# Ledger of designs, part 103: designed miniproteins, single chains

Each design is a single chain, and the fold is of that chain. pLDDT is the mean over its residues in the fold that is shown.

## One batch from the design tools (miniprotein)

Design m3803
Fold by ESMFold2-Fast:
Structure m3803 (fold): chain A 80 residues (1-80)
Amino acid sequence: AGNVIANQTVADNSNTVLTAGPNGTIKNNTVGSNSTLIASKGGTITNNTLGENATAIAEEGGTISNNTVAKGGRLINLSL
């Protein structure tokens, strides 16, 4: 089932990965530098603040919207 990861704060340079399973949602999180957000197939990543060189990945059919990204950050939507 789609899980929700919300309202979390991740420290800078923690090298943390937050993963929501298929159709999951990652929302309203503040993630520090060099962190990664992954929403599996059909997942949503929205309203997060990503630090320097952080990456957000929505897998096939996923959505990325309304995120704030610092220098060097990446938002990746994998196409079907």
Scores: mean pLDDT 81

Design m3804
Fold by ESMFold2-Fast:
Structure m3804 (fold): chain A 86 residues (1-86)
Amino acid sequence: MTIRIILRNGSTADKMAALATGVDLELLGAEVEVSIEGDTLTIVARGASEEAEKLALDFAKGMEASGNKVTIRREGDELIIEIEGP
């Protein structure tokens, strides 16, 4: 599957956590691309395993617990996690 993480208006700590999650997804065998445009950080992990999906969902829960607005949706073979800073 493909996992897309989109972080808007994230703090420096939130951006670092997202980047660390991207590294973990790559270590789990996904092909990871990172882009930063203005206030938006996007991570796309292709060829993600079930273990990678679990890690991404755990990251999303952690971000919500930290005061961010998190929206999770599925579109075909893509898991989309949208995170907005407070």
Scores: mean pLDDT 87

Design m3805
Fold by ESMFold2-Fast:
Structure m3805 (fold): chain A 67 residues (1-67)
Amino acid sequence: SLEEIFARLDELPEEVVLEVNGIDLGLVRKEDVKAAVRGLLAAGHKVEVEVSERDGKPVVSLTVTPA
């Protein structure tokens, strides 16, 4: 759910590395990730979120399936 995704993101630092469907979009603010996830879900897309770490940095990987 959106609430579960947001709760997980809220545990992360202010800045995270964002990946979407395997594409590295670089360092972004977690609030921008939350806004993107909200928008994708509102548009009817399926979003799966995985949080990992690479080179000591938090990585948020979004797998987006178009509606």
Scores: mean pLDDT 83

Design m3806
Fold by ESMFold2-Fast:
Structure m3806 (fold): chain A 80 residues (1-80)
Amino acid sequence: SLKEKVEELQKEISELLKQAQKALDAGDFKTAQKLLDEIEKKIEELRELAKKLDKKDQIEAEAFIGVAEIHLSVLKKLLS
């Protein structure tokens, strides 16, 4: 279902953010950059799927996206 796809993408984004933090902590900046790029792509995919949800579920998905984008921004600053 669409809801299941949204929940799976949210899980994937959360796991990738954790992996990117681990790569940064290990000083593996090349792996961290690749993971951050993958996270950006997954957030874009989530935004596209969110447009197909009802208003309530769309608001919840947009809230998740907002938190994920803030986390991504922090990790990008740590990389620079």
Scores: mean pLDDT 88

Design m3807
Fold by ESMFold2-Fast:
Structure m3807 (fold): chain A 58 residues (1-58)
Amino acid sequence: AAEEAADAVIKNLEAAKKISPGAYQRALRIARAFADGMEKLGDTELAERVRKKIEELE
């Protein structure tokens, strides 16, 4: 489900930040692409949840 995918993206982003800056930047690109995709599909709540997590980690 889309919610499960959002949770997986967020967990990957948090884990990548602990590994290396390079891993984090790759995870960040995936997270941003996912959020943009969700917004285009009308899943604005999931897009905002992912974007809020990005802001919290930056």
Scores: mean pLDDT 82

Design m3808
Fold by ESMFold2-Fast:
Structure m3808 (fold): chain A 57 residues (1-57)
Amino acid sequence: MEESRKVLEKIAREVAASDLPEEDKRKLSELLDKMQDEGSSAEEIKKEYEKLVEKIK
């Protein structure tokens, strides 16, 4: 859906602009790509992203 694509784009931009280590940025990008390929909803994408950020924080 369009909402999921917009959420993915927003998060990808935030990850690229963040001060996170390169390794963590790669993990987040891989997750976002996988979720987009699987057709995940915007809410599912946000939830998984938040879980990963919490682990690497």
Scores: mean pLDDT 74

Design m3809
Fold by ESMFold2-Fast:
Structure m3809 (fold): chain A 80 residues (1-80)
Amino acid sequence: MREGALRLLEALKRATSDNPEAVKVLEEAIKEIRENPDASDDEIKTLLVKAVNRALKTLSPEEADKAIDEVAAELQRELA
Protein backbone atom coordinates (compact mmCIF):
# COMPACT_ATOMS: atom_id res chain seq x y z
CA MET A 1 0.00 0.00 0.00
CA ARG A 2 2.56 2.62 1.10
CA GLU A 3 4.84 2.06 -1.93
CA GLY A 4 1.88 2.04 -4.34
CA ALA A 5 0.44 5.22 -2.82
CA LEU A 6 3.80 7.04 -3.06
CA ARG A 7 4.25 5.88 -6.67
CA LEU A 8 0.77 7.13 -7.62
CA LEU A 9 1.23 10.49 -5.86
CA GLU A 10 4.66 11.02 -7.48
CA ALA A 11 3.26 10.12 -10.94
CA LEU A 12 0.35 12.56 -10.45
CA LYS A 13 2.82 15.25 -9.28
CA ARG A 14 4.80 14.80 -12.53
CA ALA A 15 1.56 14.89 -14.60
CA THR A 16 0.49 18.15 -12.86
CA SER A 17 3.95 19.80 -12.76
CA ASP A 18 2.64 22.97 -14.51
CA ASN A 19 0.11 23.54 -11.68
CA PRO A 20 1.92 24.74 -8.51
CA GLU A 21 -1.18 24.31 -6.28
CA ALA A 22 -1.61 20.64 -7.30
CA VAL A 23 2.15 20.00 -6.89
CA LYS A 24 2.11 21.50 -3.37
CA VAL A 25 -0.88 19.37 -2.28
CA LEU A 26 0.77 16.21 -3.62
CA GLU A 27 4.19 17.02 -2.08
CA GLU A 28 2.52 17.56 1.32
CA ALA A 29 0.79 14.16 1.04
CA ILE A 30 4.05 12.42 -0.01
CA LYS A 31 5.86 14.03 2.95
CA GLU A 32 3.11 12.99 5.41
CA ILE A 33 3.25 9.36 4.24
CA ARG A 34 7.09 9.28 4.38
CA GLU A 35 7.25 10.92 7.84
CA ASN A 36 4.66 8.51 9.34
CA PRO A 37 6.14 4.99 8.92
CA ASP A 38 3.64 3.57 11.48
CA ALA A 39 0.55 4.79 9.58
CA SER A 40 -1.89 1.95 8.80
CA ASP A 41 -2.88 0.95 5.25
CA ASP A 42 -6.35 2.44 5.88
CA GLU A 43 -4.82 5.76 7.03
CA ILE A 44 -2.62 5.83 3.90
CA LYS A 45 -5.66 5.06 1.68
CA THR A 46 -7.63 7.91 3.28
CA LEU A 47 -4.72 10.34 2.85
CA LEU A 48 -4.20 9.20 -0.78
CA VAL A 49 -7.89 9.66 -1.73
CA LYS A 50 -8.03 13.08 -0.02
CA ALA A 51 -4.80 14.29 -1.68
CA VAL A 52 -5.82 13.06 -5.17
CA ASN A 53 -9.29 14.67 -4.88
CA ARG A 54 -7.83 17.95 -3.61
CA ALA A 55 -5.16 18.07 -6.36
CA LEU A 56 -7.70 17.30 -9.11
CA LYS A 57 -9.98 20.09 -7.82
CA THR A 58 -7.18 22.62 -8.56
CA LEU A 59 -7.37 21.57 -12.25
CA SER A 60 -9.97 22.13 -14.95
CA PRO A 61 -11.93 19.00 -16.00
CA GLU A 62 -9.80 18.76 -19.17
CA GLU A 63 -6.53 19.12 -17.21
CA ALA A 64 -7.72 16.50 -14.70
CA ASP A 65 -8.58 14.02 -17.50
CA LYS A 66 -5.15 14.58 -19.11
CA ALA A 67 -3.36 14.11 -15.76
CA ILE A 68 -5.26 10.86 -15.09
CA ASP A 69 -4.34 9.54 -18.58
CA GLU A 70 -0.65 10.44 -18.05
CA VAL A 71 -0.60 8.73 -14.62
CA ALA A 72 -2.27 5.60 -16.05
CA ALA A 73 0.27 5.47 -18.91
CA GLU A 74 3.24 5.92 -16.52
CA LEU A 75 2.00 3.22 -14.11
CA GLN A 76 1.39 0.85 -17.07
CA ARG A 77 5.02 1.34 -18.21
CA GLU A 78 6.31 0.58 -14.67
CA LEU A 79 4.21 -2.63 -14.51
CA ALA A 80 5.55 -3.85 -17.87
Scores: mean pLDDT 79

Design m3810
Fold by ESMFold2-Fast:
Structure m3810 (fold): chain A 79 residues (1-79)
Amino acid sequence: DRKTAARVLRGLARAARTMSPEEVKAAGDQAIRALEEAGFPKELIEKVRKTVDEIVKLVESGQPEEAVRLAERAADELA
């Protein structure tokens, strides 16, 4: 459900403060795979994937706090 996707995004954002961009990307890819295997709608999976990519980009740019804000905004839109 949308609450599970929102929880995943919030978890990744919190992890971004203590993890490398590579670790955040790996965790995000694993979460997306789990959502796909659970049969979540393609549109929801695509939105999560897009948000994960933006989080990784912000962490790579040295903006982990902005990544948290982005994830919270996306999670609120899903819930």
Scores: mean pLDDT 77

Design m3811
Fold by ESMFold2-Fast:
Structure m3811 (fold): chain A 83 residues (1-83)
Amino acid sequence: SHFTEGMKAYGEGDYEKAIEHFDEAAKVGDRRTQVRALTLRGVAYKKLGDYEKAKEAFQEALSLDPDHEVARSNLEEVEKKLK
C-alpha cells in the first residue's frame, strides 16, 4: 500500500519519497488512513525544515479529525517555529 511504502521511505530518511506515498495514501484510503497519512506528511515536511507545508498538512489532518492528538501537538510545535 502507499501508506506502507511511505513509512518505509520515511524510515530510510527519504522524506520527499515518503511525502509522495503519503499523498497517494490520503487520496485512496479510508478517513482514518487519510488522517494518518496527512499527519505523517506533516512530520516528513518537518524533517525537511518546510514548516509552512508541515502546518498545512497538520491543519488538513485536523479538519478531518479535530481530536487527533499527534497532529495537534505537531501543529503547535510548527507554529512556534514560524513565529
Scores: mean pLDDT 86

Design m3812
Fold by ESMFold2-Fast:
Structure m3812 (fold): chain A 100 residues (1-100)
Amino acid sequence: SMEREELLERARRLAEEAGLSEEEKEELLKAVEELIEKEGLEFVRDYLAALEMELKLKRGEEPSEEEIEASIRFMQTVFGKSREEAEAAIERAKELAKKA
């Protein structure tokens, strides 16, 4: 699947940008492949977008609206949060990132 290959390349790029070792990269890629099999491609796309958003916040970069919406969907699906709770969590993450 083209989408599967795209998600694995996104995970590899994320690991490189986060400064992970080769061993940590391999572990992340294996975890992503297992999540694709268990939860499906759409779930993993939202999961990676949420991680990309967290990395941007740590760098002092503004996340895109697409990354924010993907993080909201991920929090709703995985943690059972309402939209309002998910939005509040993102705002808190932004405030904490500014202090780091």
Scores: mean pLDDT 78

Design m3813
Fold by ESMFold2-Fast:
Structure m3813 (fold): chain A 66 residues (1-66)
Amino acid sequence: ASEEHYQKGLAALEAGNYEEAVEHFRKSIEADPNNSQAYANLARALDRLGNWEESQEYHDKASSLA
């Protein structure tokens, strides 16, 4: 479920496992494409990985849904 992947993403992000966080947030979005929080946290994880262009894209998507 989207919430399960979202929670796993948050746990990975908190642990500093940014690549794992990205995978979980992408799966959360696949299950619920209107979850603005999942896009915001995907952007946050990507920013920590240095993927700034993709991070900005998902941050903008999160803002458009909120």
Scores: mean pLDDT 83

Design m3814
Fold by ESMFold2-Fast:
Structure m3814 (fold): chain A 76 residues (1-76)
Amino acid sequence: MKLTVTIEGKFSVEDAKKVAEELGVPARIEVGENTKATFEAEVDSLEEAIELAGKAGRLVEKYLGNVKTTFKLEEL
């Protein structure tokens, strides 16, 4: 399965990198009017996806604050 976490809002590239480092997944970062960070990870189970999504949400709250967060789970 593939879990995609997309974060969009007013935050710095450095803060997005901190989330990526603590989450242990690479980030694709796009800078425009808002900063958009996309994290993609392969997960073996729904339970692993839920755990990773929870960790990502907590790190986003800790480092980025008021941002739009979207989670997408795809079976590959």
Scores: mean pLDDT 81

Design m3815
Fold by ESMFold2-Fast:
Structure m3815 (fold): chain A 74 residues (1-74)
Amino acid sequence: MLAEAEKLLEKGKEAYKKGDYEEAAKLFEQAAELARGVDPRLQAEALAYLGAAYFNLGDEEKAREYFEEAERIA
């Protein structure tokens, strides 16, 4: 489970580097869900990247919500 969350986070980062923000957001969301209640640090990191992906997609409100959630968990 946790190793799968880490793998999803890394896949999301690769998609993000390529500018595929829609795919990155989906992967980061899956990583955050798997880390929920198991690894707050990994969950917070995934949520921060999810916020960055939404910011690049032009959804500033969702980006802000995910950044705030990440800060609260970290």
Scores: mean pLDDT 85

Design m3816
Fold by ESMFold2-Fast:
Structure m3816 (fold): chain A 56 residues (1-56)
Amino acid sequence: MEEALELAKAGNFAEALELAKQLIKEGRIDDALEVAKVLKEKGEDDSVLEIAKAVK
């Protein structure tokens, strides 16, 4: 969670997205959604959509 959130805030969106997908696989949906929120604030709509598709 922390690592993915820090990457998203730093603008490292690809790595933040991969970690968010890993959080979803681990059942940590709330943590992944926090990462998606930061990505949305940064204008990374494609990454947010990818996380949303993984969560369903």
Scores: mean pLDDT 79

Design m3817
Fold by ESMFold2-Fast:
Structure m3817 (fold): chain A 78 residues (1-78)
Amino acid sequence: LKRLYNERIEEMRRRGKSRKEISEWKRELAKQLNISVSELYRMLSNPETLSKEEQAKLIELIDGGERGKKLADEVLKS
């Protein structure tokens, strides 16, 4: 989870997204989960505290592409 999150942030920075735009994306991600940005960071730092369903939802929201969907499906099957 944390690795996928960091890769997404790095990709956004590489594509020219500003710190403000990245912060807005983080807030939107937390809003989609109905949690605070602080709680999002806690979940990413302690993925073992999450259900498989919560981990899958986080993966899909972080990487909405085909890779993210595949990873989410693998988590749900594990």
Scores: mean pLDDT 76

Design m3818
Fold by ESMFold2-Fast:
Structure m3818 (fold): chain A 99 residues (1-99)
Amino acid sequence: GLGLTVGMAITAHETGLEDELIEAMKQSLSVNPNNVLSLTGLGTLYELKGDYEKAKEYYEKALSLYPNSGLIWDNLSTVYRKLGDLEKAKEYREKALKL
């Protein structure tokens, strides 16, 4: 599930394998551009690297395909907070809690 993908991204970041996982997920998207697990994994990896703009792009794409995922809403809430959009951060967190 999406939680396992986030866990994999965190583990890859902690073990220094994030670039290898980014390449694997990008290859998956080249075959299936709507692969939600690869989109959310890339969002998480870019978030962990501090690239909040890319994290937002991947999470928003994933959310458009899987709008009932509390995990994606929660991750976007965190990204909006990091980008200084506190109103969207609060809105997205409240949506995550309702799912």
Scores: mean pLDDT 82

Design m3819
Fold by ESMFold2-Fast:
Structure m3819 (fold): chain A 49 residues (1-49)
Amino acid sequence: AVEERGREARRLLEEIRKLRSQPFTPEVQAKLDELNARLRAMAEEAAAE
């Protein structure tokens, strides 16, 4: 449902914000890329609806 999707997006954004507070490292960048890819997938699913 839309509300559950919104909660997941908020959770992902919170995780991204936390990672951005950390020193820039390849590991942090990889995690950011993964979270951004998940957000993109969610946006694509929403657009398909």
Scores: mean pLDDT 76

Design m3820
Fold by ESMFold2-Fast:
Structure m3820 (fold): chain A 109 residues (1-109)
Amino acid sequence: DSLATVAKGVARSEIEEAENNAKLAKEQAAKGAQLSESIAELYKQAYQKYTETKELLEEILRALEEDPEKGIELAQRRASEISGLTSEAENLLNQAQQQANALQQQLLN
């Protein structure tokens, strides 16, 4: 139905965004390790949160493909968890970025 079609489209888009965000966090964790283990750890934690978000969204997409009604119900039950993981990841990235910028200014200035 139309609602299930829209829900599948949203899930696919959010999976792609979570995957891209996870990839970026992983790359930044590797670079951050050269500056500070603390910065690297924040990016690693963000990577984990985005990976968990992607896995939950993939579970929702699979459910929507198998049974649209149950898939929508699962999406509704998981919405708060997904939102929480995304917010936590964004906060971790902001902290890592601030620490990285501060160190670069001190060392390269």
Scores: mean pLDDT 83

Design m3821
Fold by ESMFold2-Fast:
Structure m3821 (fold): chain A 60 residues (1-60)
Amino acid sequence: MIDKIKKAAEKGDIKTAAKYLNKGLDSLSDDPEKAKKFAEEAKKALEEAGVDPKKVDEAL
């Protein structure tokens, strides 16, 4: 999941990055601890790709 978010963000495809973020969080809806860790890793991947995490939130 994180690798797909990072690749989409590096291509400037914020909509696809948001789609994979949503799918990852949805698959972890029954595990809040894993969902939090996934969200933190996704935020870091977006920042490393040079994307403002707020822009991904706008696409959701």
Scores: mean pLDDT 76

Design m3822
Fold by ESMFold2-Fast:
Order: sequence, then structure tokens, then C-alpha cells
Structure m3822 (fold): chain A 79 residues (1-79)
Amino acid sequence: MSWAERVIALMNEIQELVADAPPALQQWVIDVAHRVIELVRAGDFAGARAVLDEARATAPAELQPALDLLERFLAEAEA
């Protein structure tokens, strides 16, 4: 699967997981996802991990599944 295909699939899954969340929280997690994706693309895995850890510390329980998906994406990219 290409990088673009993986990113599209990831973003679609995140949007589905947070569809019932308030719009501000949906936008927040989308912004977090974009930051993680850009850092991974740049090869800054430590930076991506730091962004994800900060997001987990502040995110409500309803957003945790989307952050779990981002963590799996990061782990797969590091492998």
C-alpha cells in the first residue's frame, strides 16, 4: 500500500471513530493526526511519539480509540 493510501485509510478510520464527538474535538484529533503523520513522513519518530503522548494526556476518553489507531500507525512506520 502506498503512503498516500495508508494516510487516506487512517484518516477515514479516525473520522469514523470520532463521528459522534463534538466538532471541536473532531477537528482537534484531526490536527493531532496530521502533526503525527507529517513528523513520521519527515522521519522524526521521537517527535511523533511526543505529540501523541501529549495528546493522550489531554484527550477525553471518547478520543482514546483514535489515539490508539495513531499509536499503531506510528509503531508500524517505525518497524
Scores: mean pLDDT 83

Design m3823
Fold by ESMFold2-Fast:
Structure m3823 (fold): chain A 68 residues (1-68)
Amino acid sequence: AAQDRRNQLVVRLTKAAIDGNVEEAKKLLDELRQEFGETEANRAISAAAEVARLHGQDEAAKALEDYL
C-alpha cells in the first residue's frame, strides 16, 4: 500500500540520517517528494535533520535543512 511505501522510505531516511549519509538521504527525500508531495518531503527533512543532530551528525543535519 502507499502508506507502507511511505513508511519504508521514512525508515530508510532515518537510517541514512543516523549514518550521516547525506547523499542517500537526499535520494530518499526526492523519492518521497515525487510520490507523496512537497509537504510530506518537508516534514521528512525536518525529522531527519533532528535525528541526524541527535546522533552527532551536525553537518549532515545542516545539509538536510538546507535541502529544500
Scores: mean pLDDT 82

Design m3824
Fold by ESMFold2-Fast:
Structure m3824 (fold): chain A 61 residues (1-61)
Amino acid sequence: SLEELAARLTPRELRVLNAVLASQGSDDPLSQRQIGGLLGISQRTVSRHIRRLVEKGLLPP
């Protein structure tokens, strides 16, 4: 289940996942750069976490 998969994520991966899902539910979704700014990490780090979350089946490709 999604909840069981999410329980295996690091706190940072969970924050990235939650930020992306919240953004996708918005009429004006945030860019990876903006998500990085919110979380205090680089856009490149956000991009790498998103790729891993897609590979784990937690985010669409």
Scores: mean pLDDT 77

Design m3825
Fold by ESMFold2-Fast:
Structure m3825 (fold): chain A 67 residues (1-67)
Amino acid sequence: MEEEVKELGEKTFSEDPEVQLEAARKLVEIAKTHPELAKPYLEKIATDESVPAEVRGLAIKALGELA
């Protein structure tokens, strides 16, 4: 799981927008069961302005749900 979360985190910085969005969605799903593993990656995505606004929005929403 930790390795999968790391791989998904890296994919959110992919050159392919579809890969970025899919990776972010998978991280959001993992955050529902393993918030401690996903939260650091979601926080990085939410604050990184090089990440597309749609992807950052998913991370921000997920972080809000995690409290």
Scores: mean pLDDT 77

Design m3826
Fold by ESMFold2-Fast:
Structure m3826 (fold): chain A 57 residues (1-57)
Amino acid sequence: MSAEEAKKRAEAALEAARFLGSEEGKKAAQIGVEYGEKGDAEKAMKYTELAGKKLGA
């Protein structure tokens, strides 16, 4: 997965966390977006997965 794809997934997780009101999900997804912007696809995906788990997904 590219850093751009990982960033898009993190942004989707951040949007979902905002919609559901999950503060922990928002924090994890925001970190995922930041790593995606830095080009670290691996870390971006790890934090996106953590956000998903915090949202119950």
Scores: mean pLDDT 79

Design m3827
Fold by ESMFold2-Fast:
Structure m3827 (fold): chain A 56 residues (1-56)
Amino acid sequence: RRRKELERIKRVQRNRDKKLITNLFKERRGEELSKAKTPEELEKIKRDFIEELERL
């Protein structure tokens, strides 16, 4: 699943703008995003998502 997501994101970076990457992020982290009440919490969730992908 994570490997397919990484490949999908690389394809999106080539053919689409960063808005599609943001939509994929929302799909994977929707529950965490719904719990985020401050911009700082939202940025932390984004950073954690990117780092998780980089670990693969």
Scores: mean pLDDT 64

Design m3828
Fold by ESMFold2-Fast:
Structure m3828 (fold): chain A 68 residues (1-68)
Amino acid sequence: MSEKKKETEKLIEEARRHLEEGDYEKAIEYAKKALELDPNNKEAWALLGSAYAGAGDYEEAERYFKLS
């Protein structure tokens, strides 16, 4: 307990780093991977929302922020 949690945290860290760098495509990719491992991870949903907002997709961002 729990390799899945550690892997999810690592993917969240990658998503956050890419978001900070303005690489929204990779931020979306890593946040989605984290959610595949842990769909209840509110931080991953928030990161996904932030990445879509950064990419200019505000409708998708709103949907994901409501899940966070």
Scores: mean pLDDT 82

Design m3829
Fold by ESMFold2-Fast:
Parts: C-alpha cells; structure tokens; sequence
Structure m3829 (fold): chain A 61 residues (1-61)
C-alpha cells in the first residue's frame, strides 16, 4: 500500500515509492522520490548508492 509508504517519511519509504513509480512508468515522480531518499540518508549506504545509480540511469533515457 503506497499510502503507508507516503506516511512513513523515511529514506527507505521514499526509495520504495521511487521504485513503485518507476514500475508505473512515471520516471519524473520516481526521480523525485529517489532524491528525497538521498536527502534523508545521513551516511553512505547501499540505499544511497542504488538511488544515485537509478537516477543516473533515468537521466540517460
């Protein structure tokens, strides 16, 4: 349920929302949520790395 993810306001929940919109073909919203996930991440992590990689890939489309 995407409503639950929107209410959590965490880096992981925003990353999951980004993946959801990516699957729906809404690349603009996907990038927006991945950027929000990055902003909430205070340390180097697999989530931060993956979010940056996905954004770079979407920008190359």
Amino acid sequence: KIEELEKEKTAESYFRLGLYYLEQGDYEKAIEYFKKAIELTTEASNLLFMAKLVIKHLESL
Scores: mean pLDDT 71

Design m3830
Fold by ESMFold2-Fast:
Structure m3830 (fold): chain A 86 residues (1-86)
Amino acid sequence: SALEEQARAAARGFGVAAGSAAEAGIEAPPVVVVALSREHFREGALEGLTEDMGYSEERAEELVEAIERRHGETIEASIARGRALA
């Protein structure tokens, strides 16, 4: 669906933004993304970090875990938003 494509693109884009911020030594800005689940968000963010940013899978997983610890509330809000729109 269009919502699933949008949610995937948003999660992937967040991964790219987080990777860029990490390379610059700055904290990623809080970005509200549309997500269908925590797993869906994680998969999209990992794709952005590995496929778009060229991070190793191990480093990408470390960054996603750090994002989940720091921005868990934003991710949960994004999941609630995605589910409400579905």
Scores: mean pLDDT 74

Design m3831
Fold by ESMFold2-Fast:
Structure m3831 (fold): chain A 114 residues (1-114)
Amino acid sequence: DAVTEALNEAAEAMEHLARALEAVRAGDFEEAVRHAEEAIREAQEAKRYAEAALPEAPEQAEAAVRALDEAIRHLQRAIEAARAGDAEEAVRHLEEAARALGEAIRHLAEAQAA
């Protein structure tokens, strides 16, 4: 269902975000950008599925959409920082994106349990 698909996409976004963090720590900014861009695509897909779940679980789905939007914004800022070679700024935004993705996953799991 839409909630399960959103959870799967959000989990894949988190995996690519973790790889982006590892790449930044290694000084591989090009690899970090690639993984962050994949995380954005997966977070956008998770958002589409979360929006499809709004009629069934409006509060949880709306909260997940907001958290996914926040994660996407931080991932975009992380890409900008990585392209500038700013490892500290890139890590900060990737960590904030991970926090927002974690919030989205929590809200989606609550929707699935309902």
Scores: mean pLDDT 90

Design m3832
Fold by ESMFold2-Fast:
Structure m3832 (fold): chain A 63 residues (1-63)
Amino acid sequence: MGFDFLSDAIKEISDMIKEGKSLEDIKKYLEKKKEEALKRGDTSTAEVLEVLAAQIERRIKQS
């Protein structure tokens, strides 16, 4: 994909995981990036970010 915004968000999430950030912090970051994508009219990127946030929420619920 040629979407620098999505690629940058994924790299940041990877770095947050490596740094031991909480799943709650990662979810908050994803929700913030989703809102930014929606404000830009990029619904496809927002949908990807929403799916990722849902995956993180599922892991939080399993704790």
Scores: mean pLDDT 78

Design m3833
Fold by ESMFold2-Fast:
Structure m3833 (fold): chain A 56 residues (1-56)
Amino acid sequence: GEAERRRQAGEVIERAVRHDPELARRFMALLDAGVTDVRELAERLGLEEALAILDA
């Protein structure tokens, strides 16, 4: 379902952020700007794997 896809996409974002300090900085800037939607975060960070999960 949608909730499961959002959870899996969120895990992809968290994993990417843990392994890339540049991506982590951009992620924190987006959260500070009020961007909390998983799809918008994936789009803004260019995480195609997360977007593919959301579109499955």
Scores: mean pLDDT 84

Design m3834
Fold by ESMFold2-Fast:
Structure m3834 (fold): chain A 96 residues (1-96)
Amino acid sequence: MTEEERRYLGEFSRLVRKVGEAFNEAREKAKQNGDEEKLAEIDKLRTEFTKKVSELFLKLQDAIDAGDLQAARDILEEMRKLTEETIKKVKEILES
């Protein structure tokens, strides 16, 4: 694995962890408030995020294996957008 491949995989993992932390914090707040509807919405969003992340991870691995660095960058950009939108949706659920 090259240094550049390691950097892309590291960035992907960092984004996944960031969203995971946001979900954990949101879930604890919903539990603390006894808000079962918000808890269900958070869990549904987490399931949807996990499916999309799995698809993007496989595409990223394929791009890296093919030496297609532009495809790898594009997938990482999709992952950044997914991360931002997911964190925004988590905040909207908590603030509703």
Scores: mean pLDDT 86

Design m3835
Fold by ESMFold2-Fast:
Structure m3835 (fold): chain A 100 residues (1-100)
Amino acid sequence: MSAKERLALEAEALLAFGRMARSLGDLELAKRLFEEAARLAEEAGDKKTLAEAYLALGEVYRDQGDLEKAREYYEKAKKLAEEAGDKKLAELAEENLKKL
């Protein structure tokens, strides 16, 4: 397994942990986990996982009432999802933007 493949797997694991933290209401822990997932995904060059991390950050900022940051992260997630060819993820980001 390459170093980039390992970073991508670690980013995916952090996304799963962040989603669990968010479901338990620990928004500060969720945010830290999603920020670390984004960093590792970016280092790995994994646009799909980076888009998923930015979508999750947008959801955390929305939960905190920071609608401006939520919009920023959803827009970043949509762009990266489109670049990665992930139509479902791009549609999910667009739907989240429409609900703001």
Scores: mean pLDDT 90

Design m3836
Fold by ESMFold2-Fast:
Structure m3836 (fold): chain A 66 residues (1-66)
Amino acid sequence: SMEEAMELGVEALRHLGLDELAEELREAGEVGIYAALALIEDAVKADPSDEKLRKLLEEIKKLLEE
């Protein structure tokens, strides 16, 4: 669901130390999640060894498809 995707997006941004962007995501709603998803995808590409971030990205994508 969108709500669950938002929660995982916030968790992923906080994992990256981007607490300010995590709060902006909550304020932006649905539009914000797609912007956050692009940023998280770029972060995963920059560090493919971050297994936790990769797993969060996969879970967000699944929730947005359902």
Scores: mean pLDDT 80

Design m3837
Fold by ESMFold2-Fast:
Structure m3837 (fold): chain A 81 residues (1-81)
Amino acid sequence: VEEKAEELQKEAEELEEKAREIQKTGNPEAKELAKRAQSEARAARGYALHARETGSEEDVKKAEKEVKEAKKLVEEAEKAT
């Protein structure tokens, strides 16, 4: 659980950075998608941190879902740019 939670936290942090970059340079559509990606990535990081503290497999699954959504939104934002 801890190793998986650490991986998810790192992925979430990377997605947040990509979303911030798109928000600085993107067109309005890309910026909107990037804002949503940043929100999902923050949620993923929160769940991953909680999973590390509690060992909750449910929080790991929630973090995975949010990472997947954030990654999809980042990819869509990059295509819109």
Scores: mean pLDDT 79

Design m3838
Fold by ESMFold2-Fast:
Structure m3838 (fold): chain A 65 residues (1-65)
Amino acid sequence: MTFETGAAIRFIAEGFEVGVGVRVEFRDGVFHVYLEGSDAQKAAAAERIKRVGEELGVRVEVHFL
């Protein structure tokens, strides 16, 4: 398993904890995380995902669908 795959799995898990759909794409050194759900759930998931990105030392861009 690559580091990128492990990071993506963690982002997906954080989204599932708050009940949002998650898709992750790695492009140009940045993890693009796409969230689907209510505005409140997406905001909660985004906060958790950004925290994981900081912990892992990676760049994350969160997109609300």
Scores: mean pLDDT 82

Design m3839
Fold by ESMFold2-Fast:
Structure m3839 (fold): chain A 64 residues (1-64)
Amino acid sequence: KIEEGEKLGREGSEAAEKGDLETAIEKYEQAIEKYLESGTSHGKLLAKIVQKELEEVKKKLEEE
């Protein structure tokens, strides 16, 4: 599940770099879900990091 979250987080970052903010949001939300599904403290920490990235992408989408 951690590996799946990492893959989704990477896909979100790539989408954000391309300016596809809606896809980036979707991928980050999926990554957070996978990290939280792990049930580990490490997964919760990774989910928190991705949540910050998600917030920044959402702010960019709102400003446009």
Scores: mean pLDDT 79

Design m3840
Fold by ESMFold2-Fast:
Structure m3840 (fold): chain A 61 residues (1-61)
Amino acid sequence: AANTLVVRAAKEVIDAPDGSTLTVVAPSEELAAQIERALKTIAAAEGKNLTIEVVVGDPAA
């Protein structure tokens, strides 16, 4: 589910050290855009300096 993927990725954003790159795989461009927006909002709220990359592909691959 999209909500489960966002929650898991959000935890990775919070737990990641500054300067880390977080790559998330989403099954569609629309879901990828939603996830990227959510994760960037969380990173900004936490004051994290992270590179967030969201790519379209199979999230189970």
Scores: mean pLDDT 74

